Designed miniproteins, single chains, continued (5). Designs and how they scored, part 70

Each design is a single chain, and the fold is of that chain. pLDDT is the mean over its residues in the fold that is shown.

## One batch from the design tools (miniprotein)

Design m18578
Fold by ESMFold2-Fast:
Order: structure tokens, then C-alpha cells, then sequence
Structure m18578 (fold): chain A 60 residues (1-60)
């Protein structure tokens, strides 16, 4: 449903924020391996956000 998609979008945005913080902390600590891992996870979450947003727009 549209409401379920909006709920998923909210959860994904919160997940992206948490991963961004982890990425920034890894960069600050010079942990390039962890930073690259978190960057890839952020890219996957952002792709899912775009897919959910497209589904919401299509439902309008």
C-alpha cells in the first residue's frame, strides 16, 4: 500500500543517516576499508530510496 511505502521510505532515510555517520567516523579514524564498505551500503540504501519514491509517485 501507499502508506507501507511511505513507512519503508522513513525507515530507509533513518538507515542512510546512520550509515553516513559510520562512514564519516571511519574516514575520521583513517579506516579506509570500513569507509568503503559503508559507502557501498549507503549506495544500496539510496538506490532503494529512489525505487520506493518512484513507486510512491506512480501510485499518485
Amino acid sequence: SLEDLRKELRELVIEEAGLTLKFLLAKLNGDEESAEKYQKEIEKVRKRIEEVMAQIRAAL
Scores: mean pLDDT 89

Design m18579
Fold by ESMFold2-Fast:
Structure m18579 (fold): chain A 69 residues (1-69)
Amino acid sequence: MTKELLELAKKRVEEGDLEGAELALAVVVTTEREKNPEVAEYARKALDALAAGDKEAALEYLDKAIEAA
């Protein structure tokens, strides 16, 4: 379930498991791209923020993705 994957990604970011967070977000981007583009867009922005080292922005985009899911 998409919301559960997003909540898992958020928990992984909070725990400092960035690889686990990236994996969960990549699954959401891939699976939701066609079904819910808004969720996929926020998940992609969260991935971009993690790649930039901006955990605060990543958590903000994760919250938006969870609200949209």
Scores: mean pLDDT 82

Design m18580
Fold by ESMFold2-Fast:
Structure m18580 (fold): chain A 79 residues (1-79)
Amino acid sequence: SAMEEELKQMIVDAYMRKVYAEVPDVPPSVEERFRKEVEDLAEKIVASMQANDVEATLELVREMEELVDATIEELRRLG
């Protein structure tokens, strides 16, 4: 539904902004890869929420947080 698509986009935007807040100059190749991975995880999170699978949702949120932290650390190492 349109509401689910909007929710997915809100999740994507929130995590993308978290990276930009820590590292303002993200290389396009890293940004493209990261955005794709965030979009894939956001879709899975919304799907698990619809299925009322709390354990799967929490694990996917954890994977998202780990992806964000790993991406920030990668970007900080690159300078």
Scores: mean pLDDT 85

Design m18581
Fold by ESMFold2-Fast:
Structure m18581 (fold): chain A 63 residues (1-63)
Amino acid sequence: SMEEAKKLKEEGERLRSRSASLYAASDILRIAGDDEGSKKALEEAKKLEEKSEELFKKAEELA
């Protein structure tokens, strides 16, 4: 439905924004010498990025 598609797009945008923030956090942690924290932030960022793409694809299929 259109309402379901809208909700999925909004959630996808939230995850995309969160992913971008985590990529930035990963860079900051790396510069600060927290290699483990940087790697974990990068992995979480990638996971959220992939999930946002899934949500956008599902929204497209419901529209």
Scores: mean pLDDT 87

Design m18582
Fold by ESMFold2-Fast:
Structure m18582 (fold): chain A 79 residues (1-79)
Amino acid sequence: SVIEKAKELLEKGREAYEKGNYDEAIKYFEQAVKLAEGVDPELAFEAYTLLAEVYQKMGNEEKAKEYLDKAEKIREALR
């Protein structure tokens, strides 16, 4: 299913992140967001928070804030 593939992409992204392959982690998390958007908001929220974490590690505070804002909007919509 689309959800299963999105979860697999999140796992691959996390693996890349743990190895310090931040660019690869970003690509996996971005793909997971595209699959989860409109289908699984909780999974999309997780993917956006992981994207923010990677950008924080890279010192890109602007991108990190952008993705945290996207995650917060999803959280607000689920209230």
Scores: mean pLDDT 87

Design m18583
Fold by ESMFold2-Fast:
Structure m18583 (fold): chain A 90 residues (1-90)
Amino acid sequence: MDLLKKGIEALKQGNYEEAVKYFEEAIKKDPDNVEALIGLARAYVNLGELDKAEEYIDKAWELARQRGDLEAEIEVAFVTMQYAIEKAAK
């Protein structure tokens, strides 16, 4: 079972609470899984859980930069933009 793939599918379907569960399980197995950290941040932004979203954005950004993962850095930047929009709307 690919937890990351299930989390991404749940995000695509708008099942944000389900996405959180899959990404949390993925991080429990691999705490440095940047894609799962990005997925958690995206799910929490959509759930309005902005404090949690910020925590996972910060973790994902730090790991992506340390690894020179430009694709992950771009994904984190987009999630950060979504976070900023939601924070301003509250």
Scores: mean pLDDT 84

Design m18584
Fold by ESMFold2-Fast:
Structure m18584 (fold): chain A 76 residues (1-76)
Amino acid sequence: SAEELIQKAREALEKGDLEKAVTYLREAIKVDPDSEEVIDLAEEVQRKAAEKGNTELADEAISLLGEAYGARVRKL
């Protein structure tokens, strides 16, 4: 379920494993594209990746945010 994937993403973030966090969030959005929790967590991943200077991971988080916002806009 999306909730289980979101929980795994939160745990990965707490451990500093931003790559796993992005992976779980990407899977979560496939299950529930309208999830506000995915947007919030993807923003946090982007912030933490930027703090660490990981540009590639920050870009992946930005891409994920684009997918999430795009899904919501199409329903508005």
Scores: mean pLDDT 79

Design m18585
Fold by ESMFold2-Fast:
Structure m18585 (fold): chain A 100 residues (1-100)
Amino acid sequence: GAEELLEEAERLIREAERAFEAGRLEEALRLLEEALNLAAEAVRLAPDDEEVLRRARELVERVLELGKRVLRASEDREVILRAIGLILRAIGLLLDIESL
């Protein structure tokens, strides 16, 4: 259900934070992209659940902040473009949540 997806997203964000601290920017991005997809699916499954929407918002904000850090730390064009794409998708999901 939505709760299990959010728990998995939080685990992936923690792994992404560790990967970022270790300088593994591509791994951090992959984990953040997966976490964002799980948060989006949780919102889709439970759009009327205020607690799910609140937790999803918090996780998406964490994805956005770490995505911005990856963007600032990267010198690789592919990583930069992926980080920009992640940031835009995270902003889009936050706007969708606000509209519910």
Scores: mean pLDDT 91

Design m18586
Fold by ESMFold2-Fast:
Order: structure tokens, then sequence, then C-alpha cells
Structure m18586 (fold): chain A 81 residues (1-81)
């Protein structure tokens, strides 16, 4: 799971958002309760300008891990706009 997350993060840093999403989806297939993978899919959606999609992914991350502070902060900032 962590290897897939790490690969996704490297593609995200390179601005390769579709490749990043691919690896995050593989992390979810391996572990459907991986809140970090959903959080990172939200970041991909946000980077692509897909606000409503990003909100749904952050809400999914919080459904799995209600105490995920990064997901809470990102969701709050998106809803503030």
Amino acid sequence: AQEYLDKGKEYFKEGKYDQAAYWYRLAIKKDPNNAEAYLNLGKVAEAKGLKDTAIRWYEKALEIDPNNEEAKKRLEELKKQ
C-alpha cells in the first residue's frame, strides 16, 4: 500500500496528475480503508480544478478516518470558497 502511495506522490510532484491518480487507485484496491489514498485523490482533483470531485474524495477520506486533520483543513478551505 505505502509503495503505491509513494509512487502516486512522486507523479503528483511532477504534475502528472493522471498517473498519480492511477497509483492512488491501486492503493485503494489493495486496501479500501486507506484514508490517505482518498485524501491524495482529493489533492489530484483539486490540482485539476475539479472542486466538487475533490470535496467528495476528502469526505470519503473523513468517512474512513474522521480525525484526518489534513482532509478536514482541505475540505474546509474548499467549502469556504
Scores: mean pLDDT 86

Design m18587
Fold by ESMFold2-Fast:
Structure m18587 (fold): chain A 73 residues (1-73)
Amino acid sequence: FEEGVKLEKEHKLEEAIEAYKEAIKKDPKDARAYYNLGEVLKRLNKYEEAKEAYKKALELDPNYEEAKRLLEE
């Protein structure tokens, strides 16, 4: 998770995706990792994949306000 955040800040967005996927593999209930994965995917213009990641974050934490705000559902 922290490695993904660092890579995102350095604009290494594809490497950040892999780091967040690894974090999710180690903790599949980490709503924040799914949210950050969605943010990186959105920055790469992968909007459909980003929406799926945001939905997963909300499934894990329905009170995740950032993800809820983006989906507006």
Scores: mean pLDDT 72

Design m18588
Fold by ESMFold2-Fast:
Structure m18588 (fold): chain A 60 residues (1-60)
Amino acid sequence: SPEEERRKRRRELAEGVQKILDAVKSGKDITPLVEELIKKYPEDAELIRKAAEQVKKLVS
């Protein structure tokens, strides 16, 4: 189902962003996580980059 695939994609993107948040909180480099997530979801690359930047601002 297209709706199920979209829900799965949104969940996987949210999980990826959560990993980035956890990495920022622990002082780890987020670059590999951001690049990996963009490789999996290139159509969402701009949203992923924006989310990563917002997460950095929240923890800084």
Scores: mean pLDDT 80

Design m18589
Fold by ESMFold2-Fast:
Structure m18589 (fold): chain A 106 residues (1-106)
Amino acid sequence: MVKKEVRLFENDGAATDAAVVELYRKAKEEGMKTEGRGESLTTPGSRAEVSYLLVRMEKDGEKHLYGLIYRRVAPDDTPEQRAAVDAFVKEALERFDKEYERIKKE
């Protein structure tokens, strides 16, 4: 069986951090093998930021794919900064979907 879950967080870094901690805690408690990868877009001097974490968990042939995406948006963000954040989120979601389809075929 292959399961997937994606969570999007906006302007709540504490909730994002708590979700990451809980995800890895559950994996450890259940004896799951974990593989994680992530990317971030940071602009020096900007308030606009975005990151994603993609985590694959596996135990006894059961596979679970988790995506966590965090974005920060501010009222003074430029249209270009917002477009860059939106593009990053779109690419992260596309990478998550491709990985899910890949692991379904394993």
Scores: mean pLDDT 76

Design m18590
Fold by ESMFold2-Fast:
Structure m18590 (fold): chain A 71 residues (1-71)
Amino acid sequence: MKELFLKAIEKASLEEAFLITTAQVLYDLGEYEEAIKVLEYARDLARQRGNTELAELIDKAIEEVKKEKEK
């Protein structure tokens, strides 16, 4: 999980990196629903900018947060 966030940040512009970092903090606080919302916004922004690699990494992060929420 933390490695996935870090990998996504490395592929992100400053705006996307800020959103992904915010989602990581929310995840660490157990605010899974809010973390998912922020990640979805970051994913949509990455897709709009044509950064498909980043969008795919964010999708994987969303899936992992959803799995954690179900536990």
Scores: mean pLDDT 82

Design m18591
Fold by ESMFold2-Fast:
Structure m18591 (fold): chain A 60 residues (1-60)
Amino acid sequence: SPLVERARKLLEEGKKLLENGDYETAIEKFEQAAVYFHLAGDREGVEEALKAIEEALSKL
């Protein structure tokens, strides 16, 4: 699915930002990923994106 592919790319971008200490921008990328997973009906993808948001928020 193009939506799932886009969501996966956004997760990878967010992960790189998280590694660089750019927590706020990482959260934005993870939120976008969650939206694309939701539109695709990918429940597991939504859960993964939400866990990534929780991790990034714990760094703030």
Scores: mean pLDDT 90

Design m18592
Fold by ESMFold2-Fast:
Structure m18592 (fold): chain A 60 residues (1-60)
Amino acid sequence: MQPISEEELAESFLRMVIGISLSSKESVEEAVERIRRVGELVGASEELVEEAIEEAKERL
């Protein structure tokens, strides 16, 4: 079992947040704001945050 990197962990957290937003029927605007906040909190790169935002916009 390979140790998970901090970036992989951050990506997993962002993906979980997207899933919660989808399940809660959250608006796209609320989901984007939450993703940005969580991304900053977990130290995700701007590229990872932008990718998560695009996924949320496409799925919401």
Scores: mean pLDDT 75

Design m18593
Fold by ESMFold2-Fast:
Parts: sequence; structure tokens; C-alpha cells
Structure m18593 (fold): chain A 57 residues (1-57)
Amino acid sequence: SSAEEEMEYLVEKLKELGHEETAEELRKRFEQAKAAKDSKAVMDVLIEAAKELKKAE
């Protein structure tokens, strides 16, 4: 899905910038939200991951 592709991109970029622990916690939260079929939680995690990447720049 486009959400999974976006999350994979954000996680890879965070790891590339040395924020591996943050990337792993965000991926865990994304998988939990996806398993719960909680679309709002999925979007919230994506937004947070994008914000963390912006901070890491």
C-alpha cells in the first residue's frame, strides 16, 4: 500500500541519518496500528515519522 511504501521510505531515511532506535519504534507503532486496522493511528504514525525525519535533517 502507499502508506506502507511511505513508512518504509521514512524508516530507511531515519536509519541512514543514525536514528535507528527511533526508526524501529516508529515501525513497531505502524505495524501495531496496521494490525488493529486503525486508519487514524496509521496516519498519526506516518505524520510523526515525517516530523522526526524533518528534525533529523
Scores: mean pLDDT 85

Design m18594
Fold by ESMFold2-Fast:
Structure m18594 (fold): chain A 68 residues (1-68)
Amino acid sequence: SAKLERAAALARELAEAAKAGDLARAYSIVDELYALGVISRATADALKAALEAGDLERLERLVVSGLL
């Protein structure tokens, strides 16, 4: 599915943006994942909270559970 391929690419970009500390880009990617319908609003909010906290371990767990 093109949607799932795009979601996987966005998930990789989210991880890279988070590791780089680029919160503005990371937030945009979370919003795009939500707009694609591949994550729930609750998951999008949780991802943003993990980004604000700098909790990369939680971010990775949420991505794995939400997109795998």
Scores: mean pLDDT 83

Design m18595
Fold by ESMFold2-Fast:
Structure m18595 (fold): chain A 65 residues (1-65)
Amino acid sequence: MEKEKERKEAIDKAAEEGYRRAVTAGLSPDLARREANLAKAQAVIDIDPGKGAEEAYRLLLEARE
């Protein structure tokens, strides 16, 4: 249970850092949000490779609204 909280915090931090880096690089807010979503998906894959890829794909589809 504690590891799940740490996992969520790591994923959220990756998304925040992705957004910040994209904005610093001069990308528009819309592109920065996309980079944050990609960073979040990558963090999920890095934490649980294989099974994480399917979960990340679902998250990306849901994030497209």
Scores: mean pLDDT 72

Design m18596
Fold by ESMFold2-Fast:
Structure m18596 (fold): chain A 55 residues (1-55)
Amino acid sequence: EVERLLAAFDRDGSGRLTPEEVRRLAEMLGIEVDPSGEVTPALREALRALIEAGR
């Protein structure tokens, strides 16, 4: 679920999110993102919690 959602936000299809995509996701979820633009465990946890809440 989380991985599929992350893949949907991977606009270039490289299997990795760009720093801009990670920043937008973090802003939407109201969490901090690493300055390097990498997907953090906190971002993955927030996405998982959102998916579980929607079940």
Scores: mean pLDDT 65

Design m18597
Fold by ESMFold2-Fast:
Structure m18597 (fold): chain A 60 residues (1-60)
Amino acid sequence: SMEDELRALEEEYKKRVEEIAKEFGIEATNENVLKNPELREKLEEVSREYRARVAEVRAR
């Protein structure tokens, strides 16, 4: 179902955020994102990919 696909995408997004946080050795908190441009850029990229895939599923 659409809901199952969206849940799978959310879990994938969550895991990718955690992977990026591990790479930077810090938690992906709002404060850390504001203070670290490289972290912000990578998280924005992953967020755009997630939103695009969600929109694709919803457009079916």
Scores: mean pLDDT 78

Design m18598
Fold by ESMFold2-Fast:
Structure m18598 (fold): chain A 66 residues (1-66)
Amino acid sequence: MELAEKVYELGKEHAPEAAEKAKEALLRGDYESGARWAAEAVAQSSGEVAKKIGEAAGKAVREIGG
């Protein structure tokens, strides 16, 4: 839950739609869709923001889905 919020917070400035979709999927327990939308948010961002979104999303998938 905490990580879903963090993905949204990091992504909402540059990729708000993708970040929102990722958060909704993660909160729903759909980690595959959550990871796909987080990857889209990373693709729509650059530099440090893209790294932080990727790290937060990767951590969420690892801690919940493996």
Scores: mean pLDDT 68

Design m18599
Fold by ESMFold2-Fast:
Order: C-alpha cells, then structure tokens, then sequence
Structure m18599 (fold): chain A 75 residues (1-75)
C-alpha cells in the first residue's frame, strides 16, 4: 500500500508543523501500538489504545483538519 504509506508520512509531517512534533510523535506511537495489539489479537489492549487515541484526536481536532488538508494537497 505505497500510496497509503506516502499519504500517512505526508500527514505526519504536516501535523508536526501545525500541532508540534510531540503531538505528531505521540499519534504515530499510538497508531503503531494499536496495529500491534490488533495483530496480536489483544482486544482489551487495542480498545484501551483506541480510547486514548480518540481522546488525543478530539483535543486536537482543528489541527488535524489543517494537517489533513495540507497532506491532501501534497499527495
């Protein structure tokens, strides 16, 4: 999924510019951890990480919208 991976990296780069590197790094870590938990079949861990991710996304909703718009223009 080369296009999805490229779009994801562009999004993270835009997000770091809009919301700061710490937020972008935390979002990346949570998504990676969620993918690992899902691959392992650990539904409880996946749900906990997903809840934390949803809370983080809700707190930064406006920055996420701006980052998505920038990434879409670059993609």
Amino acid sequence: MEQAERNWELFLEALAEVAGREFAERLRELIEQAREAEAAGDAERAAAIEAELEALLAEHEEELKKALELAQKAA
Scores: mean pLDDT 77

Design m18600
Fold by ESMFold2-Fast:
Structure m18600 (fold): chain A 57 residues (1-57)
Amino acid sequence: MTEEELRKRVRRTVSALVPPELQDEIVERLYKLAKEKGLTDAELQRESLRIAEELGF
């Protein structure tokens, strides 16, 4: 998977689950994690929600 494809996939996952005002920060955090750890789509969904909760969502 290219970095651009990964970034778009992360943003699509976050946009479906998280309010717009938190999306950019969660995308940046999750993209960094996914690039380092090679997360599946299910793991991306779980981590998106976890980060959103840490940010007060």
Scores: mean pLDDT 77

Design m18601
Fold by ESMFold2-Fast:
Structure m18601 (fold): chain A 58 residues (1-58)
Amino acid sequence: SDAEIAEGLRRALEVLPELGRGGALAALHQAKVALSLTTDPEAIELAEELIRRAEELL
């Protein structure tokens, strides 16, 4: 569901700083998959934030 996608993305955003560069590619993949599965504005914003944060680490 959109709520579960959004929650997964929020969790990924929380954990990404702890994983650093090693987590960045996985985070990009998760965000891309989420964008293919949802049209919910909140989930889209979270996925775009995850992409930006992951790209900053690469």
Scores: mean pLDDT 85

Design m18602
Fold by ESMFold2-Fast:
Structure m18602 (fold): chain A 59 residues (1-59)
Amino acid sequence: MDEALRLAGEAIQLGTLAGNPGVVLRGETARGLALQGKDEEALRLAREAVEEAKKLLSK
């Protein structure tokens, strides 16, 4: 399973639910990096975006 692509997709979804375009953009960037084979950079960005979105949604 491509974990970087999965987490990037989750970041986009959670960012959309949180109404935060910055998180959505970070998720889209992570997805693009994963598609270019930059999985480590993609994972880092996607994890950061998911954590930020979760903080926004938990309030």
Scores: mean pLDDT 79

Design m18603
Fold by ESMFold2-Fast:
Structure m18603 (fold): chain A 84 residues (1-84)
Amino acid sequence: ARAGAEAAAAGGAAGDVDAAAAGALAAGEGAAAAGAAIGGGSAAGVGLIGAGVGLVVGDPAFGAAQAARGAAAALEAAERGDMA
């Protein structure tokens, strides 16, 4: 479904982001769960919204980049316990 569409979007960016997109998707799933527990869920939520916007406007690279950023921000906030 949505996760599969994001993987397909990553494939459209010429393979060099294929592994990165797969990793970002897995990290995003874990980060979203962790973020909900520690209040970092807003960062994960922003990433998911960005992915959705990318799909709607037909720019899968933009959507994938926003999702990866949100997931990384949520995970980093959880790891450091810091969120501005």
Scores: mean pLDDT 49

Design m18604
Fold by ESMFold2-Fast:
Structure m18604 (fold): chain A 79 residues (1-79)
Amino acid sequence: GDEETEKANRALEALQKRLPDVKSPEEIAETVREVAKELGLPLEVATGALLRLAMESTDVKLRRMLIEASNILSKELAK
Protein backbone atom coordinates (compact mmCIF):
# COMPACT_ATOMS: atom_id res chain seq x y z
CA GLY A 1 0.00 0.00 0.00
CA ASP A 2 0.94 3.68 0.07
CA GLU A 3 2.37 3.34 3.60
CA GLU A 4 4.82 0.67 2.41
CA THR A 5 5.89 2.92 -0.48
CA GLU A 6 6.46 5.84 1.94
CA LYS A 7 8.56 3.60 4.24
CA ALA A 8 10.67 2.41 1.29
CA ASN A 9 11.18 6.02 0.13
CA ARG A 10 12.30 7.13 3.62
CA ALA A 11 14.82 4.27 3.76
CA LEU A 12 16.06 5.19 0.26
CA GLU A 13 16.57 8.87 1.21
CA ALA A 14 18.38 8.00 4.46
CA LEU A 15 20.70 5.56 2.64
CA GLN A 16 21.45 8.08 -0.15
CA LYS A 17 22.74 10.53 2.51
CA ARG A 18 24.89 7.99 4.43
CA LEU A 19 26.21 5.46 1.89
CA PRO A 20 28.53 7.72 -0.21
CA ASP A 21 30.88 8.00 2.82
CA VAL A 22 31.01 4.23 3.50
CA LYS A 23 34.02 2.23 2.23
CA SER A 24 33.15 -1.49 2.61
CA PRO A 25 30.21 -3.89 2.10
CA GLU A 26 30.24 -4.68 5.84
CA GLU A 27 29.98 -0.96 6.74
CA ILE A 28 27.15 -0.55 4.20
CA ALA A 29 25.30 -3.52 5.78
CA GLU A 30 25.74 -1.90 9.24
CA THR A 31 24.39 1.42 7.88
CA VAL A 32 21.33 -0.36 6.42
CA ARG A 33 20.66 -2.04 9.81
CA GLU A 34 21.00 1.33 11.58
CA VAL A 35 18.63 3.05 9.11
CA ALA A 36 16.03 0.26 9.51
CA LYS A 37 16.26 0.53 13.33
CA GLU A 38 16.18 4.36 13.44
CA LEU A 39 13.16 4.56 11.08
CA GLY A 40 11.37 1.60 12.73
CA LEU A 41 11.33 -0.34 9.45
CA PRO A 42 11.72 -4.06 8.72
CA LEU A 43 15.26 -4.90 7.61
CA GLU A 44 13.70 -6.34 4.41
CA VAL A 45 12.40 -2.85 3.45
CA ALA A 46 15.78 -1.17 4.08
CA THR A 47 17.55 -3.96 2.12
CA GLY A 48 15.14 -3.41 -0.79
CA ALA A 49 16.03 0.31 -0.78
CA LEU A 50 19.74 -0.64 -0.87
CA LEU A 51 19.14 -2.85 -3.95
CA ARG A 52 17.35 0.05 -5.70
CA LEU A 53 20.37 2.29 -5.02
CA ALA A 54 22.68 -0.40 -6.44
CA MET A 55 20.60 -0.61 -9.65
CA GLU A 56 20.67 3.20 -10.05
CA SER A 57 24.42 3.57 -9.32
CA THR A 58 26.66 4.55 -12.26
CA ASP A 59 29.83 4.03 -10.13
CA VAL A 60 30.88 0.41 -10.79
CA LYS A 61 32.91 0.16 -7.55
CA LEU A 62 30.08 1.57 -5.41
CA ARG A 63 27.50 -0.64 -7.16
CA ARG A 64 29.60 -3.76 -6.44
CA MET A 65 29.85 -2.82 -2.73
CA LEU A 66 26.08 -2.14 -2.53
CA ILE A 67 25.30 -5.53 -4.14
CA GLU A 68 27.76 -7.34 -1.81
CA ALA A 69 26.20 -5.60 1.22
CA SER A 70 22.72 -6.66 0.05
CA ASN A 71 23.98 -10.28 -0.16
CA ILE A 72 25.24 -10.04 3.46
CA LEU A 73 21.80 -8.76 4.57
CA SER A 74 19.94 -11.38 2.49
CA LYS A 75 21.86 -14.17 4.28
CA GLU A 76 20.89 -12.57 7.62
CA LEU A 77 17.22 -12.48 6.52
CA ALA A 78 17.33 -16.14 5.37
CA LYS A 79 16.18 -17.93 8.54
Scores: mean pLDDT 79

Design m18605
Fold by ESMFold2-Fast:
Structure m18605 (fold): chain A 64 residues (1-64)
Amino acid sequence: MKEEADKLFEEGRKAMRAGNYDEAIKLFEKAIELYESVKQTVEDEIRLALAEIMLAVAKIAKER
């Protein structure tokens, strides 16, 4: 499950770099759902926080 969330997070970052903000938002939202389902450690909580920060950045970038 963590590996799937990490993959979605990386795909979201690639979408951000390509300027595909709508796709990045969807990918980060899916990654957040998976991280929330498996968060058991401080490392998991940090990954969740990073995904939420990236989601916020993608939404802000889309509004430009």
Scores: mean pLDDT 78

Design m18606
Fold by ESMFold2-Fast:
Structure m18606 (fold): chain A 94 residues (1-94)
Amino acid sequence: MTEEERAAEIERYRAGLKELIDDLIKGLQSGTITPSEAARKLTAIYLLATALEMLGDPRAEEVRKLISEAGDAFDAGDYEKAIENLKKARELLE
């Protein structure tokens, strides 16, 4: 792909990732999201972060690590820690 195409793809993926993270945080904080929906969203977020890493986004590896840690916290029932790690990942995408 061209440099312009790659930059556009990274920005598109960053925007989509921010929206998914924001939606998941809101769902977890309000209690409106089911555990199965949260797990599905976490998987989608992780895959999108992996795609960003493949595109060469320099922050993507750290974002992916934070998403993985959020998933581990969620699986342990620690929703507060999951939200904290999601917020940290979100800030790296600013």
Scores: mean pLDDT 84

Design m18607
Fold by ESMFold2-Fast:
Structure m18607 (fold): chain A 130 residues (1-130)
Amino acid sequence: AAVDAAAQDFLALAEETINRLKDKAGEAIEKGRRDAQASPVGGKVLADEALREAKQNPEKAPEYAAYLLGIASELVRQALADPENRKLYIDQAYEAAKKAAEVLRMIPEYREQGDALEAAATRLKAAVDA
């Protein structure tokens, strides 16, 4: 119940942010979802690489933020579908969400979205760890 509520709050905020980014980075969102589906336990590694790339190419921050949100939202959906592995998926999603928030803060118009997404991801992680 608490995990489901926190997950839905995170997914709603992620989808709102994704909808704002889709015109600039729709392909990156879908790539993030596919990469997370192919490697659910690789979410942190993929996220660490995407953050590094974003810092080297700040002009592409919207594409990297979209990619990271694709990873995080897909892993949260997998966690809701697989209660036995929920903590594993949420741990990976949390790492991707934190890095998505850091990339969003590189874009002045998305700084508040980054802060809100990190707060929502932190609440979801806390609910799973309880």
Scores: mean pLDDT 86

Design m18608
Fold by ESMFold2-Fast:
Structure m18608 (fold): chain A 59 residues (1-59)
Amino acid sequence: KTIDEVAAEIYRKKAEEDPENKEKYLSLAESMRSNYDQGKADVKALEEKRKAEEEKRKA
């Protein structure tokens, strides 16, 4: 569902189509997992910002 998961799967398929660059494509697929974790941290930061607005309504 996430763009990072789709990109990782595309790179894995390219690794099968282009075996000369297989290691590069597999490395890119692994990098997408790292970016996914960073993306989750960014989303959490955005949610904290929205909570600050809700806190204004509570306080």
Scores: mean pLDDT 68

Design m18609
Fold by ESMFold2-Fast:
Structure m18609 (fold): chain A 87 residues (1-87)
Amino acid sequence: KPSEEELEAEISVALALIGVAIARNTLKHHPELATPEAQELLKRAEDSVDKAIKALKAGNFEEAIKYAQEAIDTIRRLQALIDEKLA
């Protein structure tokens, strides 16, 4: 059975992947929101999730959680940027 740390890493990476997918889909369907700043934040979140997946695959669960959290935090920044532009 996986360790609790491994399960936490798997859940964190899954949440990061879901967040990136939602953000990508939002910018695709609302191109007016796909500013260079928004696209850069999405790219940074995608890079962080790629690092999280690689760490998870290598069994580096602490690093996987760290990079997944960076992706989630970046998506939160992207959401704040979108909220600012819609206000």
Scores: mean pLDDT 87

Design m18610
Fold by ESMFold2-Fast:
Formats: structure tokens, sequence, C-alpha cells
Structure m18610 (fold): chain A 68 residues (1-68)
């Protein structure tokens, strides 16, 4: 999947009725892709643990059909 396709699918999840976990993962992916932030920096911005961000990013990628 291209960076642009991943960004578009993440935005679609943010605009949908998807679960909070998937929306957190999508937000993290947007910040990592657009702003070049690390998972640690995203976790600090969102007030979450690095483990929570990592898990939610993984779940979002799996839902989008991306193998990790």
Amino acid sequence: MSQAELFLKAVELLLSDASERLKIGATALVLMVVDGLSQREVAELLGLSVGTVSRNVRLTLEKLGVEI
C-alpha cells in the first residue's frame, strides 16, 4: 500500500463510525505519515502510552489489510 493510500484510508476511518481504537490508530498513522512523528511522540501528544498507540496502529493496519 502506498503512503497516499494509507493516509486516505486512515482519514476515511476518522470520518466513519469506526471504534475509538481504530480512530486512535488512524490519528496516529496520519501524524506519523504527514508530520513524521514517532510512536513515542504521538503517544505524548495524545496522552496515551506508547504501547496503546502501537497496539491501536497495528489493529488499524490489520483492518486496512496491511501486513505488518
Scores: mean pLDDT 75

Design m18611
Fold by ESMFold2-Fast:
Structure m18611 (fold): chain A 56 residues (1-56)
Amino acid sequence: GAAARRAYELIQAGRFAEATELLRSMGMSDAEIAEALAAAGDGEAIERLLVRALLR
C-alpha cells in the first residue's frame, strides 16, 4: 500500500530514522527493519523484504 511505498522512498533517500519510525508503526520487527535498511541501494531487495514482512 501507500505506506510501504513511502517506506521504500525513505530508505532509497537515506532517510533511515524516518523509515524506521514508519516501518515500526506498520508492525515490522527491529530485525526486519535492519534488514530492509541494509538493502539500501537495491530496490528489488527492499521491495521483496517489505512484501514479505508486511503481507505475510
Scores: mean pLDDT 80

Design m18612
Fold by ESMFold2-Fast:
Structure m18612 (fold): chain A 68 residues (1-68)
Amino acid sequence: MAEELRRLAERAQKASTPEEYDEIVRELAKVLGIKEEDIRLAMENGGKTLAQIARVAALGLEDAEARR
């Protein structure tokens, strides 16, 4: 749900250890139904932070839900 993605974006902004980042990546991948590696590639190739990726995904889900 979009709210879960917003929560993950906030957690990503506060994350300070590799373990915290890995947990957020796993949760985000599970919510989006994609592989963790795809999220890491989006960060590397897109120059986006984990928080930015989660925030954009939340907005996308909100738009999709508004169409229903």
Scores: mean pLDDT 71

Design m18613
Fold by ESMFold2-Fast:
Structure m18613 (fold): chain A 112 residues (1-112)
Amino acid sequence: ALSAADALIANGLILLANGSYDSAIASFESALALNPANATAYNNLGIAYLNKGSYDNAIAAYEKALSIAGSNNVAALNNLAVAYIQKGDLAKATAYFNKAAAINPATAANII
């Protein structure tokens, strides 16, 4: 069943797709107020921050997603790698891509 938190995530994704990054952030934060342990909401919050150019906020959101979903969450690892590329930390970006590739080698070709 669709929860109030899931509805806020869905609204945030629509706002994100439309380039309404501040409104998307507010929607994902509202979802997290209802369900603080939602790794998907943290990943989407990170994507909104990344698109806004708020790289440190994006990294913090993705690290929170990884802490909730577990250290083997491929989506969070790939998102961290992209955020570190945008920040200019190529060593950390490479480390996160390599970790993601080790978990799911089939997705590595699509990231490179």
Scores: mean pLDDT 84

Design m18614
Fold by ESMFold2-Fast:
Structure m18614 (fold): chain A 77 residues (1-77)
Amino acid sequence: SMAEARKYIELAKKYLEAGDYEKALEYADKALELTPPSDKETQAEALYLRGQAYKGLGNNEKAKELYEKAAELAKEV
């Protein structure tokens, strides 16, 4: 459901703010799974949040890949 995807986006943001990067990643992943491919805006947001979580976990390479993918999708909105 789109409403559930948005709830998981908000949870991912809250856990990022709290510094709980593992939970932030979990909820960003759940949001991405529930987001249809046609919703490029929400997919880009979820991928950006995944990138922030990976950066917090020290995986800068994965974070960069996710930021670049999120930016590409955001251009299609």
Scores: mean pLDDT 86

